# Designs tried in a protein design run: designed miniproteins, single chains, continued (2). Part 51

Each design is a single chain, and the fold is of that chain. pLDDT is the mean over its residues in the fold that is shown.

## One batch from the design tools (miniprotein)

Design m5752
Fold by ESMFold2-Fast:
Structure m5752 (fold): chain A 70 residues (1-70)
Amino acid sequence: MLSDEEFKEILDERIKKIQELAKSLPPDVQKLVNEQIEEIKKRYEAGEDKFLILTQLRLLEHEVKRLLAA
């Protein structure tokens, strides 16, 4: 199981990567991506499972990459 410190580092790195990728998307889509990131953060603060949080971030990253490739 990941420590809370290790998990925070992974979480922050993943969020930063998604936000950097999203900068190339239209402003309306960037807003939706940022809203999804905030929702994921709230779920983590509410005590949702670390693997579920990482899965949600990975799915969001894949969706952003898909939109950039289109």
Scores: mean pLDDT 81

Design m5753
Fold by ESMFold2-Fast:
Structure m5753 (fold): chain A 65 residues (1-65)
Amino acid sequence: NKELEAEKRLLESFLAHLKVDPEASDEELYQAIVDALKAAGLSESEANLLAEVLVKIRRELEEAE
């Protein structure tokens, strides 16, 4: 599925931009994204919401393959 490949590639690029390991556990990924976003000036609530969405997207991409 070309859309799944595009979403996976986009996610991997985004994680690389945040300097996060794309193969990290869900817990490690969540914490790394939260830390990176907070360092960028986002509030804890905003960082938590974005991290939850990104971790969920990664799980959906892995489950679909």
Scores: mean pLDDT 76

Design m5754
Fold by ESMFold2-Fast:
Structure m5754 (fold): chain A 68 residues (1-68)
Amino acid sequence: SSALEAGLQEAEARGQKYLPLIKIVSEMMNKYPKELTPEKIGLVVQEGIEKGLSLEELRKMLEEEAKK
């Protein structure tokens, strides 16, 4: 889960709290367990944080990734 760890570390560096991100990740993994791997989630989270997206926008990005 190096990609997930990198995404969470990037979020902390940008002043976001780990707990809200962990909750979103858990929710999305529960909703799309076969479509969203920890690696995919980590990459999407990292990209979203780099773009300065909100937690709600990150959730939408993860949902779009799961459906493609």
Scores: mean pLDDT 74

Design m5755
Fold by ESMFold2-Fast:
Structure m5755 (fold): chain A 71 residues (1-71)
Amino acid sequence: GSERERRRREQEEVAREVAEKLRKIGDLVQELIEAERKLREAKQAGDEEAVKEYEERIKEIKEQLERLGKE
């Protein structure tokens, strides 16, 4: 019946939304790892401007991850 088809579509839509959200989280986690690595390199080099830039970027990425986790 049409109800069985509707239930299947709803299940596929939820799975798609979860997959899309996980993909976005994965991208942000990769950006976070890269930014933290660059922050460590900047600290080793004594580049205070780069340190500030990467600390701000890390904060922004963490805020985006927290927002996604609250959805």
Scores: mean pLDDT 81

Design m5756
Fold by ESMFold2-Fast:
Structure m5756 (fold): chain A 99 residues (1-99)
Amino acid sequence: MKAEELVARIRELSKQKRSDSFTEVTRLILEAIEAGLDEAIRAVAKDKELLPELALAGLGASVEAQRRLAEILEEEGANSSLIRTVVELDESEGAKRAE
């Protein structure tokens, strides 16, 4: 899996704005987050149009991966509010899961 190829595919699919392309983009971003492809995540973070897919992919990721995602967003100067909200919500759900 090459970060550049993955980012290029994500951008092309995102332009189509269809439910099937949205689902595939979200899945590809989730795979990048879980695989620790920081460069691909940084490239996606620079595109504000991809932030909704990035946030939704984060919902399916581990809390640790979500925190890393938020840090990358902040370092790239992107809006991390969506991801921070997701992390806070997941931490609240984590308290329930622990019980």
Scores: mean pLDDT 69

Design m5757
Fold by ESMFold2-Fast:
Structure m5757 (fold): chain A 80 residues (1-80)
Amino acid sequence: MAEEEEREREIAERIERRARERLAELEKERELDEEERQELFGKYALEEGLRIAEEEGDEEAKKAYEESLAKGKEREEAKK
């Protein structure tokens, strides 16, 4: 039981770490306001979550991340 909880936490930490790293690289090139930072972090977290789900072979998680990314992209397009 504890091992499964620790594994889930480790995966979540990997997602957050990769997302934060990508956001930090972007911030080196341009300044982001708080809203942009939050939106991009969320997007990067979903993208990294999808990648990790693919690496782990978690089909359910992969599908959930793909759907979340599709919704995010649709919302971004609506702002054009």
Scores: mean pLDDT 74

Design m5758
Fold by ESMFold2-Fast:
Structure m5758 (fold): chain A 72 residues (1-72)
Amino acid sequence: MLSIEEKVKKEMEKLEKEALELAKTQSAQDVLSWVFEKLVELSKKYPNMSKESGEILEKRLKELVLKIQELA
């Protein structure tokens, strides 16, 4: 459990940084599409992660989506 949670946390931090970098050069719509694809990929990549870890990842990425929309 702990090692999977650490991986999920690192993935969240990496995706957040990448999305914010993309937002500087891409339209909000393109960045949001990219974030959505990453959400789907992570859900499939870590099918054995705990429900709690999955919910934390999705919640944080949804908050990032809202932040990108507000910045546009």
Scores: mean pLDDT 73

Design m5759
Fold by ESMFold2-Fast:
Structure m5759 (fold): chain A 55 residues (1-55)
Amino acid sequence: VELKVGDVFEVDGIKFEVVKIEGDKVTVKIVGSDIELVIPLEALKEHLSKNGKKL
C-alpha cells in the first residue's frame, strides 16, 4: 500500500489522515480531533494491507 500526505483511511471504524511522512515514520491525525500518532511506515503499511480501507 502506498501512502501520501492527505490520504484518508479507516482502521477499526476510526478515520485517520496522513499529515506527514518523514523517512520511516508517518504522522497521522484522527479525523475530527487534534490527536496525532507517529507510526513506523512499514508497520502502518502492513496493518492497512490487512485491516485498513483507503477512503
Scores: mean pLDDT 74

Design m5760
Fold by ESMFold2-Fast:
Structure m5760 (fold): chain A 85 residues (1-85)
Amino acid sequence: SLMELRKEAYEKAVELARKFPDDPLVREAINLLSEFLSSTDPKKQEEIIKEMEKLRDEALAQGNYEAAEMIGELIEIGKKILELQ
């Protein structure tokens, strides 16, 4: 359900923040997810997903494979939320 996906995104974001509390890229990804979850505009949500994909790629470039994988999981949850709306 949409509510379960939103809860999953929240819990995953909390875990990401706990693992990388001082990483500015991770902070930006969590801020973007918060903006995504607060939006009712599908076009804005699609733009936020694209920005999160860029942050995932930057995490990979920096060698933070775990952060990149977790951001990728948040992107997939976001895509599922968008599909159900």
Scores: mean pLDDT 89

Design m5761
Fold by ESMFold2-Fast:
Structure m5761 (fold): chain A 89 residues (1-89)
Amino acid sequence: GRESEILKVEEIDIPPLKPGESITVSGKAPRPPEPGERLIAVVLLLDEDGTVLSSAKAEADEEGRFSVTLTNTGDKPATKVKVVVVRLR
């Protein structure tokens, strides 16, 4: 939404994740959610050219913790995971 704010962006190099393979990504937001806000972790699987092969979203808990499992639904190996934590009100 118009009131969304990016709190964290992280890119992680991974061993090549083949089409049809899955990876679980877990982490913690820089801070817990405040009253009236939600923290959403957007997790992307990227190939070597930065093309998005798969994406998932998870809402962080009251301590800012999240976990999400992604399957590579593309036709190329994934070589990077990108995690973006967004604040929503």
Scores: mean pLDDT 83

Design m5762
Fold by ESMFold2-Fast:
Structure m5762 (fold): chain A 86 residues (1-86)
Amino acid sequence: MSKEEIAEELVKVMESVVELSEELKKKFIEKVSKASDENFLDTISEELNEIFKESKLDEETQLKIADAINLYILNNKELKEYFQSL
C-alpha cells in the first residue's frame, strides 16, 4: 500500500463521520503522501489536528474520527503491519 493510497483511505474514513472541504482533503493527501517513513505517523497526527481546527469540529466529533481511523487501521492487516514496521 502506498502512502498516497493510505492518505486517500484515511480521508474516506474521516468522511464517514464528517464532510470535509475539497481543499482540506487535497492538503491532507498531499502532505501525508510526501512524508518520510520516520515522520509518517507524526505527519498524519499533525494534518488530522489541522483538519479538526480548520473544520471547527467539537471534541466529541474529533474523538469519533480518531476512533474510526484507529478501527480502520486495526481491521486492515496490511496497514497494521505497515504502521508496526515504522
Scores: mean pLDDT 80

Design m5763
Fold by ESMFold2-Fast:
Structure m5763 (fold): chain A 85 residues (1-85)
Amino acid sequence: EKEEILKKAEEYDKKAEDLRNTAANLRSQADEYGREYVRALADGDTEKAEELLSKYQELVTQADNYESEADNLRKKAEELRKKAE
């Protein structure tokens, strides 16, 4: 009983960690587009800047969503551990 609940909590923690790692990768990509965006603005390339800003914002939004999902899974894992005790 408790062992099965703790195993499920561990599965949620692992899924949360995977999502956080995915979010970290997306943020790294966003940072790169952010740097390119600033460079495009300095060069006066407004069309390129708009494209880069769009990519930056989309990656940040995806990362935020994955982090929120990871937080929810971590909360579920903690609730399962409380239930096991």
Scores: mean pLDDT 87

Design m5764
Fold by ESMFold2-Fast:
Structure m5764 (fold): chain A 98 residues (1-98)
Amino acid sequence: MTKEELKKFYESIAKDFEEVIKLIREGRYDDALIKTNALIIKLAVGIKTSPKEYQEELKELLDLAVKASNAIERGDAETALEYAQKGLELAKKMLEKV
């Protein structure tokens, strides 16, 4: 993955977390779950194609997305928001480093 591709990837991940946060806040849990599961797949693919130096942060983003998905499925909106917000913050921080 090039720097430009990695930047676009982190921009896409940040946008996905923002959309998940919005859907949870609106009480649209089924839509939030669908988007979070799509984000998990996107992150899993990203890890396989990324340089080793970015794999730790991408694995942390994946873990946060999985934890958010699990919380949404259990109806724990507060925990889901916390994990999604942490994912957004990490994605934005990584975007600044690319």
Scores: mean pLDDT 86

Design m5765
Fold by ESMFold2-Fast:
Structure m5765 (fold): chain A 88 residues (1-88)
Amino acid sequence: SLEELREELRKAREEYYKLLKEALEKYPELEEEIKEKEEELIKEQREKVLEEYANSDLPAEELVGRGMLEAIRELKKYIKEKEEEAKK
């Protein structure tokens, strides 16, 4: 449901910002790289949402919400991978 999606997005954003803060505290050098990845994923998800919106009867809020959630999941994965690389 949209209500469940809104709650999931709120939790995902909170987890993402906490993870980002912790990663940048340990490895400040990752800031620029993570920022570039964030911009890339936001652009990709916007393009995907526009395509889905043109061909779907789903509410725009649901399409945008799903896109944002996917972008956050990819960003969390990316940050974890970069932290592991930095630990060498």
Scores: mean pLDDT 79

Design m5766
Fold by ESMFold2-Fast:
Structure m5766 (fold): chain A 83 residues (1-83)
Amino acid sequence: MEEEAKKAIEEAVEADKKGDLEKAKEYLDRAAQYALQAILQGDLEGGKAVIEAIEKAKPELSEEMAEYAEKLAKGLREFLESA
């Protein structure tokens, strides 16, 4: 899951660079789903690793996509803290 999530984040960055914001959001949502699935399965470290990868990618994203990634990471962290 972590490798698939990281690949999705890389694809989001590439889509964003091409101006395909819809596809960039789709890939970020996919990465977020991997984090949620890891947390739900009790893999809290795996979920945290995906959240950190999303946060680490923010400087490579456009301002608009970085804001979207920040909202996703914040929601995932709140979910992780409640688990």
Scores: mean pLDDT 84

Design m5767
Fold by ESMFold2-Fast:
Structure m5767 (fold): chain A 85 residues (1-85)
Amino acid sequence: MTLGLLLLEEFERLAAEVFAPFELPEDTPLEEREAIAERGFERLEALIDELEAKAGVTEEILALRRRLEALRAEYEARRAAWLAA
């Protein structure tokens, strides 16, 4: 399952990039931080959709969907805290 392994690696790489906006210098514009996160989530969704198209709906893909939902919730919580600071 070479394609599935490559897509899992790419998913984890992009997942790490979603939180990169919170690690940028404080002088980085809010719009730039949000744009980076938005592009990260779009790419994660595209990778899961591609994996489903190739492998069908499996437990692994359902786990990736749940992880994406958890990442979105964590991002929104961090964003709310970031805006409150």
Scores: mean pLDDT 72

Design m5768
Fold by ESMFold2-Fast:
Parts: sequence; C-alpha cells; structure tokens
Structure m5768 (fold): chain A 111 residues (1-111)
Amino acid sequence: KKTEIEVEIKVPTEEFGEVAKKAAEATAEKLKQAGILESYEIEVEKDEKSGEYTIKLKLVFKISDSEEAVELLKRGLGLEAGKAAADMGLSREEMEELEKLIETNLKVTVK
C-alpha cells in the first residue's frame, strides 16, 4: 500500500540546481515530519558537455493515494523553490526562469 514516486528535474545552471536540491530536501523533510513520507533519496547529476543538472528524487510515501502524494509533492516543491531562490539571492528574472523550467521539465513517475 506504499506509494513510490520518482521525480526528475532538469535545470541549466549550478545555481538553479542548488535551489532545486534545497527545495527537494525541504519538501521531503516536511512531508517526513508530517508522517506521510517514509523515506527519500536525492541524487544530483551534471551533464559534462551541456552543463545541465538533473535532480532525481525517489520518495516512499506511507499513503496509498498516488494522486494525493503527487499533489502534496508539487505544492511543497513550488513553495520551497521560491524560498530557496530568495535565500540564494536570485533575481526576479532568474526566479521566473527557474519556475518555467520546473513547470516544463518536471518528470513524475508513480510506481
């Protein structure tokens, strides 16, 4: 009855990669504190030629409703990405670019 979700986020810069990683970690920790997430794993990969960063999230939810799990995750990621971007001193233009990248490049797989 556990829901396993894998999320992949691709971003073009190290700074965006750091924001995405912080957002992912903060979201996972809050979900774990709320008692709905059992475990998570975060991996960051850099493409050597393009400089593109891929943030991979593997999450094991205690709930069986995959749709609810995905909605909670998306809401958390959006909120925490905004906080992390502000904390890292990203400009409004950079934050808007990152939001578009997350919206267009977010891959979610439910197992």
Scores: mean pLDDT 79

Design m5769
Fold by ESMFold2-Fast:
Structure m5769 (fold): chain A 69 residues (1-69)
Amino acid sequence: ATYRDPHTGVRMRLADDPAEGLNYAELAKVLGIKAPNIPEDVYITHEDARRMYLLDDEYFAEVVAKMRA
């Protein structure tokens, strides 16, 4: 399954297991993405999150750390 990002319009792959993905609402909050009706139950793959929003692995690690704080 896939989910279309309302900020970029790019289609992301959904993680089959929430433990293997990032919660989209938490990711959007950390990145400052403003969109109506962001679903709380959507988990996107780490690969698609990195490719779509982030230029390098160091910044991605900082974003993940903020989501866990």
Scores: mean pLDDT 66

Design m5770
Fold by ESMFold2-Fast:
Structure m5770 (fold): chain A 60 residues (1-60)
Amino acid sequence: MEVKKVKKGEKVTVTATEEPLLVSLSTEDGKTTTVVLKPGESATIEAKEDSTLKVEKLSE
């Protein structure tokens, strides 16, 4: 599990190459946005508030 702090206005791009990924962005106010990426997919997430980015591998 990878955890990174991101600041308001930062964009983070996450790419799933070989394994599906669960990407979670949690704001300081406790709001969480989740995105599931299949192998070969990419998502760009823009932080609207100071947030914690968490990336997990979904190994089946």
Scores: mean pLDDT 78

Design m5771
Fold by ESMFold2-Fast:
Order: sequence, then structure tokens, then C-alpha cells
Structure m5771 (fold): chain A 71 residues (1-71)
Amino acid sequence: SDVERLSIIAELRRLAEQHPEARELLERAIKAIEEGDYASAIEYLREVARQHPELREPLERIIAAVERLSR
């Protein structure tokens, strides 16, 4: 769904604004989602969660949403 995809992108942009230390990887994930490369997006988001464990819970929910878009 375009609505769900746009919602995910908006949430990731919000996280990038609140966490500038994670911004580069989050922006790469956003670009991958915009290009329909959900596999790369999930890998970037997992790397963010690995580097920033405090973001793991919100990122796991976003990863699950991206996985639903890839089906």
C-alpha cells in the first residue's frame, strides 16, 4: 500500500531528525524503500539497530512493516 509505504518513510525521516548519529543509514534505508529494494532497506535498518540498540524496538516494528510491503 502506498499509504503504508509513505507512513514508514515519514517515521524513518522522523527518527533520522531525532537521531542524527543514525541519519546516514536511515536515509539509505528510505532511498531503498523508495526504489522498491526492500531487502536492502531491511539490511540498513538491522545495521542501525545493531549500532544503536536503544532504537531496536521501534526499528523491529518498522522492519516488520517493510517485510509486509515486500510480499
Scores: mean pLDDT 88

Design m5772
Fold by ESMFold2-Fast:
Structure m5772 (fold): chain A 104 residues (1-104)
Amino acid sequence: MSKIVKKAKELADRPEPLDPNTTPPELILAAVVYRLAKGKPLTGWEAELANFPPGVTTREEKLLNLLDFAKRYFPLLMPEIVANVLLEAGVTDPRVVAKAKELL
């Protein structure tokens, strides 16, 4: 397991939202993905990030959107990190697992 995946899991286990001013964007996205995948509550701006675009209501669709966000905005590093975080979180949805494996 990579160092960044370990840090993302540690941050996701905290009850408070991550501070975007002190946390690198890649760790923020990875921790939010891990928290959502584990069914942990998201609050404030973390919930807003996971609910984009509007109309997405299921956890699985939110995870697919976060994978697409990583691929679009951080194509060189973030898709592989997010994919590893999802697999480490034990996500079993076939669509999420297939997309994560594609990004590895």
Scores: mean pLDDT 68

Design m5773
Fold by ESMFold2-Fast:
Structure m5773 (fold): chain A 55 residues (1-55)
Amino acid sequence: MEIVLDASTSPEVARQAARGAAEAGPEWLEKNRLVFAGTPEQIAAARAAIAEALA
């Protein structure tokens, strides 16, 4: 399954998606792909939020 984080995705929404992945475990990330769209700044913010939630 593919989860798209686009230009309208706030860092808070990205953190909620990352939390869902963390609760389901690492196999959830293996079965699902995260796709980023938007400006480089929005992509960087979303990636940072996901990395923080998974730490």
Scores: mean pLDDT 62

Design m5774
Fold by ESMFold2-Fast:
Structure m5774 (fold): chain A 105 residues (1-105)
Amino acid sequence: MEVVKEMVEEIERESKEFLEELKKAPPEQHVLLVVQWSVRMVGIVTEGLLRAKRAGDEEAVKKVEEIAKLLSETNKEVAKAVEAGDLEKVEEILRETLEKMREIA
């Protein structure tokens, strides 16, 4: 239970930093910023999954897997919005995704 909440809080922090970087960076750097953010998300989810499995918390494992699937779809939508230059859409996608993650946690 605690592992999932901590993971969601870290995802929220990293996603807010990512959005701030996107707003300040020139468009030529936006695709690279998406790749860097995606790698950070994979790291956070992998650590959360390992912690849940080591604890033998089957409910936490299932919640981490649900969040991982949600993040996979979010990454695709964020990448498309960034390629289109729609930063307002990126902010909307991230806000909606974080709300769904809090409901899972």
Scores: mean pLDDT 87

Design m5775
Fold by ESMFold2-Fast:
Structure m5775 (fold): chain A 92 residues (1-92)
Amino acid sequence: MEEEEKKGFEAALEAAKAGKSLEEMGKLMIEAAPNSEIARAFGRYLRKEISAEELAEVLKSRFPEHSLEELIAGVNKAVASLEKASANPEAI
């Protein structure tokens, strides 16, 4: 389950970088690990309830092989892609 969750998260990050919608990204995460702590933590971050550092700490607990800096960078890139998509509601 954890390996599948990691693959789903990586696929969701790539989808976000490609300008895919929040819905598509969420679908990939749910397919890999429905109702996962990671999916919930990412949702909380998007609502600005937690910081990128706090989200990265949750991710690091599940993917300890990745550095905290790498996880923070990944989150920031994903958020930037999602913000770019939401800035043009006519294109969604």
Scores: mean pLDDT 60

Design m5776
Fold by ESMFold2-Fast:
Structure m5776 (fold): chain A 74 residues (1-74)
Amino acid sequence: MEAPAGLLNVLEGTTLGEVIASLPRVEQIKRVYLDGVLVTPEQLDTELPVGTHLLTVEYEDGSVERIVVKVKPR
């Protein structure tokens, strides 16, 4: 069972890249998973759909953080 490292509230129209860029360790990110699916650089311009999503971030030092992202309608 996962304990999330944090919670982010964003508005509809927020891209995946904008969420990632808001993280304090963005320069140390090795891989990102959105709802268990590996995020590619080509998907960073993709807007997050309204709802609750799980962002799993793997860092260069091998640490892993899980962040709940809540996307609210405009």
Scores: mean pLDDT 77

Design m5777
Fold by ESMFold2-Fast:
Structure m5777 (fold): chain A 70 residues (1-70)
Amino acid sequence: SMDEKELLKFAEKMKEKFPEYSDSFDKAIELVKQGKLLEAYGLIYQTLGQLSRDDRTEALKIWLEIQRES
């Protein structure tokens, strides 16, 4: 199960790394703050689908780093 804090951290890091998608990640952050985790996850997933292959690889690395949390 996805932790709210992990999802929030991911969206914030993605906003910093990919400012061209900042509006989408800002909306996802607002959904997380409202407790709408499934909607936030769905928006993040759709936004990731719009990234290039290389940028999606970078996003996966960011996600895995958050999951390891060291």
Scores: mean pLDDT 81

Design m5778
Fold by ESMFold2-Fast:
Structure m5778 (fold): chain A 73 residues (1-73)
Amino acid sequence: MDEVEKLKKEIEKLLEDLKKAREEGNYQKASELQKEISETVRQLIDKLIAAGKHEEAAAEYEKYRKQIEAIGK
């Protein structure tokens, strides 16, 4: 549970950093942050699936996917 909370907090921080990189027009940093967010989300989903929380994993994946798309358009 603590590890899942830590991953969620890290994703939120990375999303904020991505917004700043996009606002600054730093395409290189934005690309790197998008990859890092995707990898961190994957780790979160894998942890939830391993815990048998398949529905929660699907919901969290869609939540973060939509947030990334809203920023990375």
Scores: mean pLDDT 80

Design m5779
Fold by ESMFold2-Fast:
Structure m5779 (fold): chain A 100 residues (1-100)
Amino acid sequence: AVALTEEARRLAEEHPEAARELAERLEREVEARAPDADPVERMELAARLIGELAGDPEAGEEVAELIREIAENPGEAEEAYVRAQQLVAELVIRALRRRI
């Protein structure tokens, strides 16, 4: 779990411009498509978008489903949270590698 998150951070530190461009693109697209959406809906859209940018839209959809599960059942969502964190780290790594 921790290793993938650390790898994502390391890539962002080694490629700060690519990381910033990815973050700005994601924020801009979410705001453009869902300016009036609630925070959970915005996170679901961000998950789908990072999946598309990583070339793995199925993983993006899995993260969106996990976000909804966490929001609906927070007391039973520890496993979903860990899975979402791992998938997000993998998608960020893939998206960054596609840009460098």
Scores: mean pLDDT 80

Design m5780
Fold by ESMFold2-Fast:
Parts: sequence; C-alpha cells; structure tokens
Structure m5780 (fold): chain A 101 residues (1-101)
Amino acid sequence: SSRVEEIIKELREIFSKEPEILRVYLGGRFALGTATPDDRTIDLVVVVPEEKKEEVHKRVSEELSKKFPDYKFNITVVPPSKLPLLEFMEKEGYLRLLYER
C-alpha cells in the first residue's frame, strides 16, 4: 500500500481511541482521488460534541503532528448537527468516511 494508505490506517486507530470522536471524514484532494505523491496536506473533518470541540482539536492536532511530522493536517471540528451535510458531501464524492464509532 502507499504511504497515504498507511497513514489512513493509523489515523483510524488514533480516532478509535478518542471516545468523544463520533465520525471522521477525509476531505480535499485525497478524498477526490486527485492527490499526487508530492501532496503533504491532509484535510480532515472530525465530528465531536460541541462542548468537546476545542479539547479534541488540540489533542488530535498535537498527536498527528508528532506521528506524521512530514504532513500538514487541516482539521475542522464540527458538531453532530452537521452530520446531514457531511453525509450529503460523502454521497457526492467530496468527502470519504475514515472512521465511525
């Protein structure tokens, strides 16, 4: 598998250990299948209860930066009220589901 698929596998393990994370989507060029081998930016949409948003964003950002220092992670944390929009975007091919609790 490619380096990106190895990262995706490890991301699923990281997210599965966070009890507040309800769902994670891959966005951007990697979700669209248009990423090149030189692309080092990974866009993530993380679904977390509103009250845990800042705590989870900080914790996940720090862990990902330590484990994958060669990549930049653009992490957007959203509440469960955004799930219908995210499900629509996944159906249209703009997002790829990485993890679901």
Scores: mean pLDDT 85

Design m5781
Fold by ESMFold2-Fast:
Structure m5781 (fold): chain A 111 residues (1-111)
Amino acid sequence: MELYKKALEAIEKGNFEEALELAKELIKKGDYESALEIARELIKKGALDEALEIAALLAEAGKYEEALEIYREILEKDPNNKKALLAEAIVLAELGKLEEAEKLFEKAKKL
């Protein structure tokens, strides 16, 4: 898709906000796979806040597994990212994984 290619070019140039806006458009069109790949490329570049925004929009669209993948990749790069810990806990709670959600919530509370 041309939007996906434009997002990758924006990331290469350091235009992370442009890549985020293109990912939002892809999600509106139902292209969740391209949005997930854009989030992964943003994480590789350290654009964690933009990747978090994409994951939140995927979760809003009911794409909980895709959102969890992004949150976990952010936490691999930044294990004490309170926003990612809380967001993963919320998604796990939505999936009924309450024990796992509680552990992440308590970790975030101590930060």
Scores: mean pLDDT 88

Design m5782
Fold by ESMFold2-Fast:
Structure m5782 (fold): chain A 54 residues (1-54)
Amino acid sequence: MEDAMELLRKGREYEAQGNNGLAASYVTAAGIIAIAETGEDFDAVGAFESIKVE
């Protein structure tokens, strides 16, 4: 889960820079890693949207 959250934070940074393509790639990668680590479905998009922007 920590690795997935780190990927989502990176995706958020790319979205803030206007690179939506890279942001989408990081969200997809985070979802795959979270499912692989937990064995459960993961709402990567919801988690991505919940990440604080400071």
Scores: mean pLDDT 74

Design m5783
Fold by ESMFold2-Fast:
Structure m5783 (fold): chain A 57 residues (1-57)
Amino acid sequence: GRLSSADLLQLAIDLVRAGRSREEVVAALLETARRNGIALSRESAEQAVEVAEAMLK
């Protein structure tokens, strides 16, 4: 299906909950965005991981 920015944030939350490292989560977000035609910078991916980590505290 077509992914949104909200779906990428949810993916970040799920991967952080699964105990993935920050770098692994960033890599997964960038690859998922690439496969789904979503323009995502590394900085935006890192910010999504920081938001996910904050939401889980």
Scores: mean pLDDT 81

Design m5784
Fold by ESMFold2-Fast:
Structure m5784 (fold): chain A 97 residues (1-97)
Amino acid sequence: SLEERRKAYQEALKLIEELKKNIDKFSPEAIRYFAAAYLAYLSGDEENAIEAIRKSGKLLGEDFYKKMEELIEKAKENPLYRQLLFDIVRAAVELAR
């Protein structure tokens, strides 16, 4: 529904805003895991993409990791959240350049 899409979009925007505010505090290793996740996703390897996101979470900080894990769980049931999850991953890689 439009309301579900709006809610998902707002959650994604909030995480992107947190990335913009804190990108300089993320370790280069965490950013490399995000890059690996996005490349795995583009190659169709969704399992390795999600594993790479989880590995980066140990380096990003507890609050951010918790929000990413919540999106991963929602992505299991909703393809919209899956797409937004990888849009956030792409945004992290682009912001770190």
Scores: mean pLDDT 75

Design m5785
Fold by ESMFold2-Fast:
Order: structure tokens, then sequence, then C-alpha cells
Structure m5785 (fold): chain A 100 residues (1-100)
């Protein structure tokens, strides 16, 4: 029973990460932030691997523990995207200041 619930939860979270990062990749690409689009894709892959590792290393983790871990991964992803956006904006500002 718990094994089935864990597998369903893993599959659900992987799909959610893929859908979220896929949306953000397209959105940043369309907005003219190709490096952010690439970084979002890399973060999605990293989050999926971290999630798979957690399930493999913690076979007896409760559903509650798994949910908390996933929430921490989502928060880490959001913070990393915010930092990357700030860095790109700073880079663009520096390029504009240099002029032709």
Amino acid sequence: EEIKKRKELLDKYIKEIEERTGFLEVAFGAAGYPELARKVRELGKKMIEELKKYFKENPNASIEDIKKFYESLVKQMEEEIDRALAEEEARRGAADIRGP
C-alpha cells in the first residue's frame, strides 16, 4: 500500500516539476532571457534527480516527510530562479551602461 502511494507521489512530483520548468523555460525564452530558460531546464533536471535520490535513500520515509522534502526542493528552485533573474538583470544593466 505505502509502496504504491510513494510511487504515485514520485511520478506526480516529477510530472509537476517537468510541467513547471517547461512552462518557465518557454516563458523566459519568449521574454528574451535564453540563459534563464536554460538554467530553469537544468534546475528541473537537478530537482528530479534529488527527488529520486531521496526516495532511493529513504525507502521508509513517511508521505508527510516526502511532501516536506518536495516543498523544500520547490522553494530552492524558486530562490535559484530569483537569483539567476537578478544576475541577468544586473548583467543587462552593465551592458546598457557601457553604451556603443
Scores: mean pLDDT 80

Design m5786
Fold by ESMFold2-Fast:
Structure m5786 (fold): chain A 100 residues (1-100)
Amino acid sequence: LSDELRQALFRAFLATKIAGSPMERAQLGRLLLELLTRAGEVVSREELLRTVFPNETPGPDTLDRLIAQLRELLREFQARGIPVELVEVPGEGYRLVEVR
């Protein structure tokens, strides 16, 4: 991702009212930041679990729920001109990429 897209995406995230608890917003923020820092790279589920939940053992569906929420936010951001999506790489993890 270009620096302009990274900045636009992070700015959009900060400006967005996210339903749910402050903890859920913090978890989404950590998830997004990790994926942005490693944009174009596959980040494993194990790495995401360590980064998003450093002091917790989350339930089996917790990461999947956060990924679904992030995908919904990214669709909204795409509608606002930020062409970024989250791609699942089966058996490996997730990758944040620019939409062509």
Scores: mean pLDDT 77

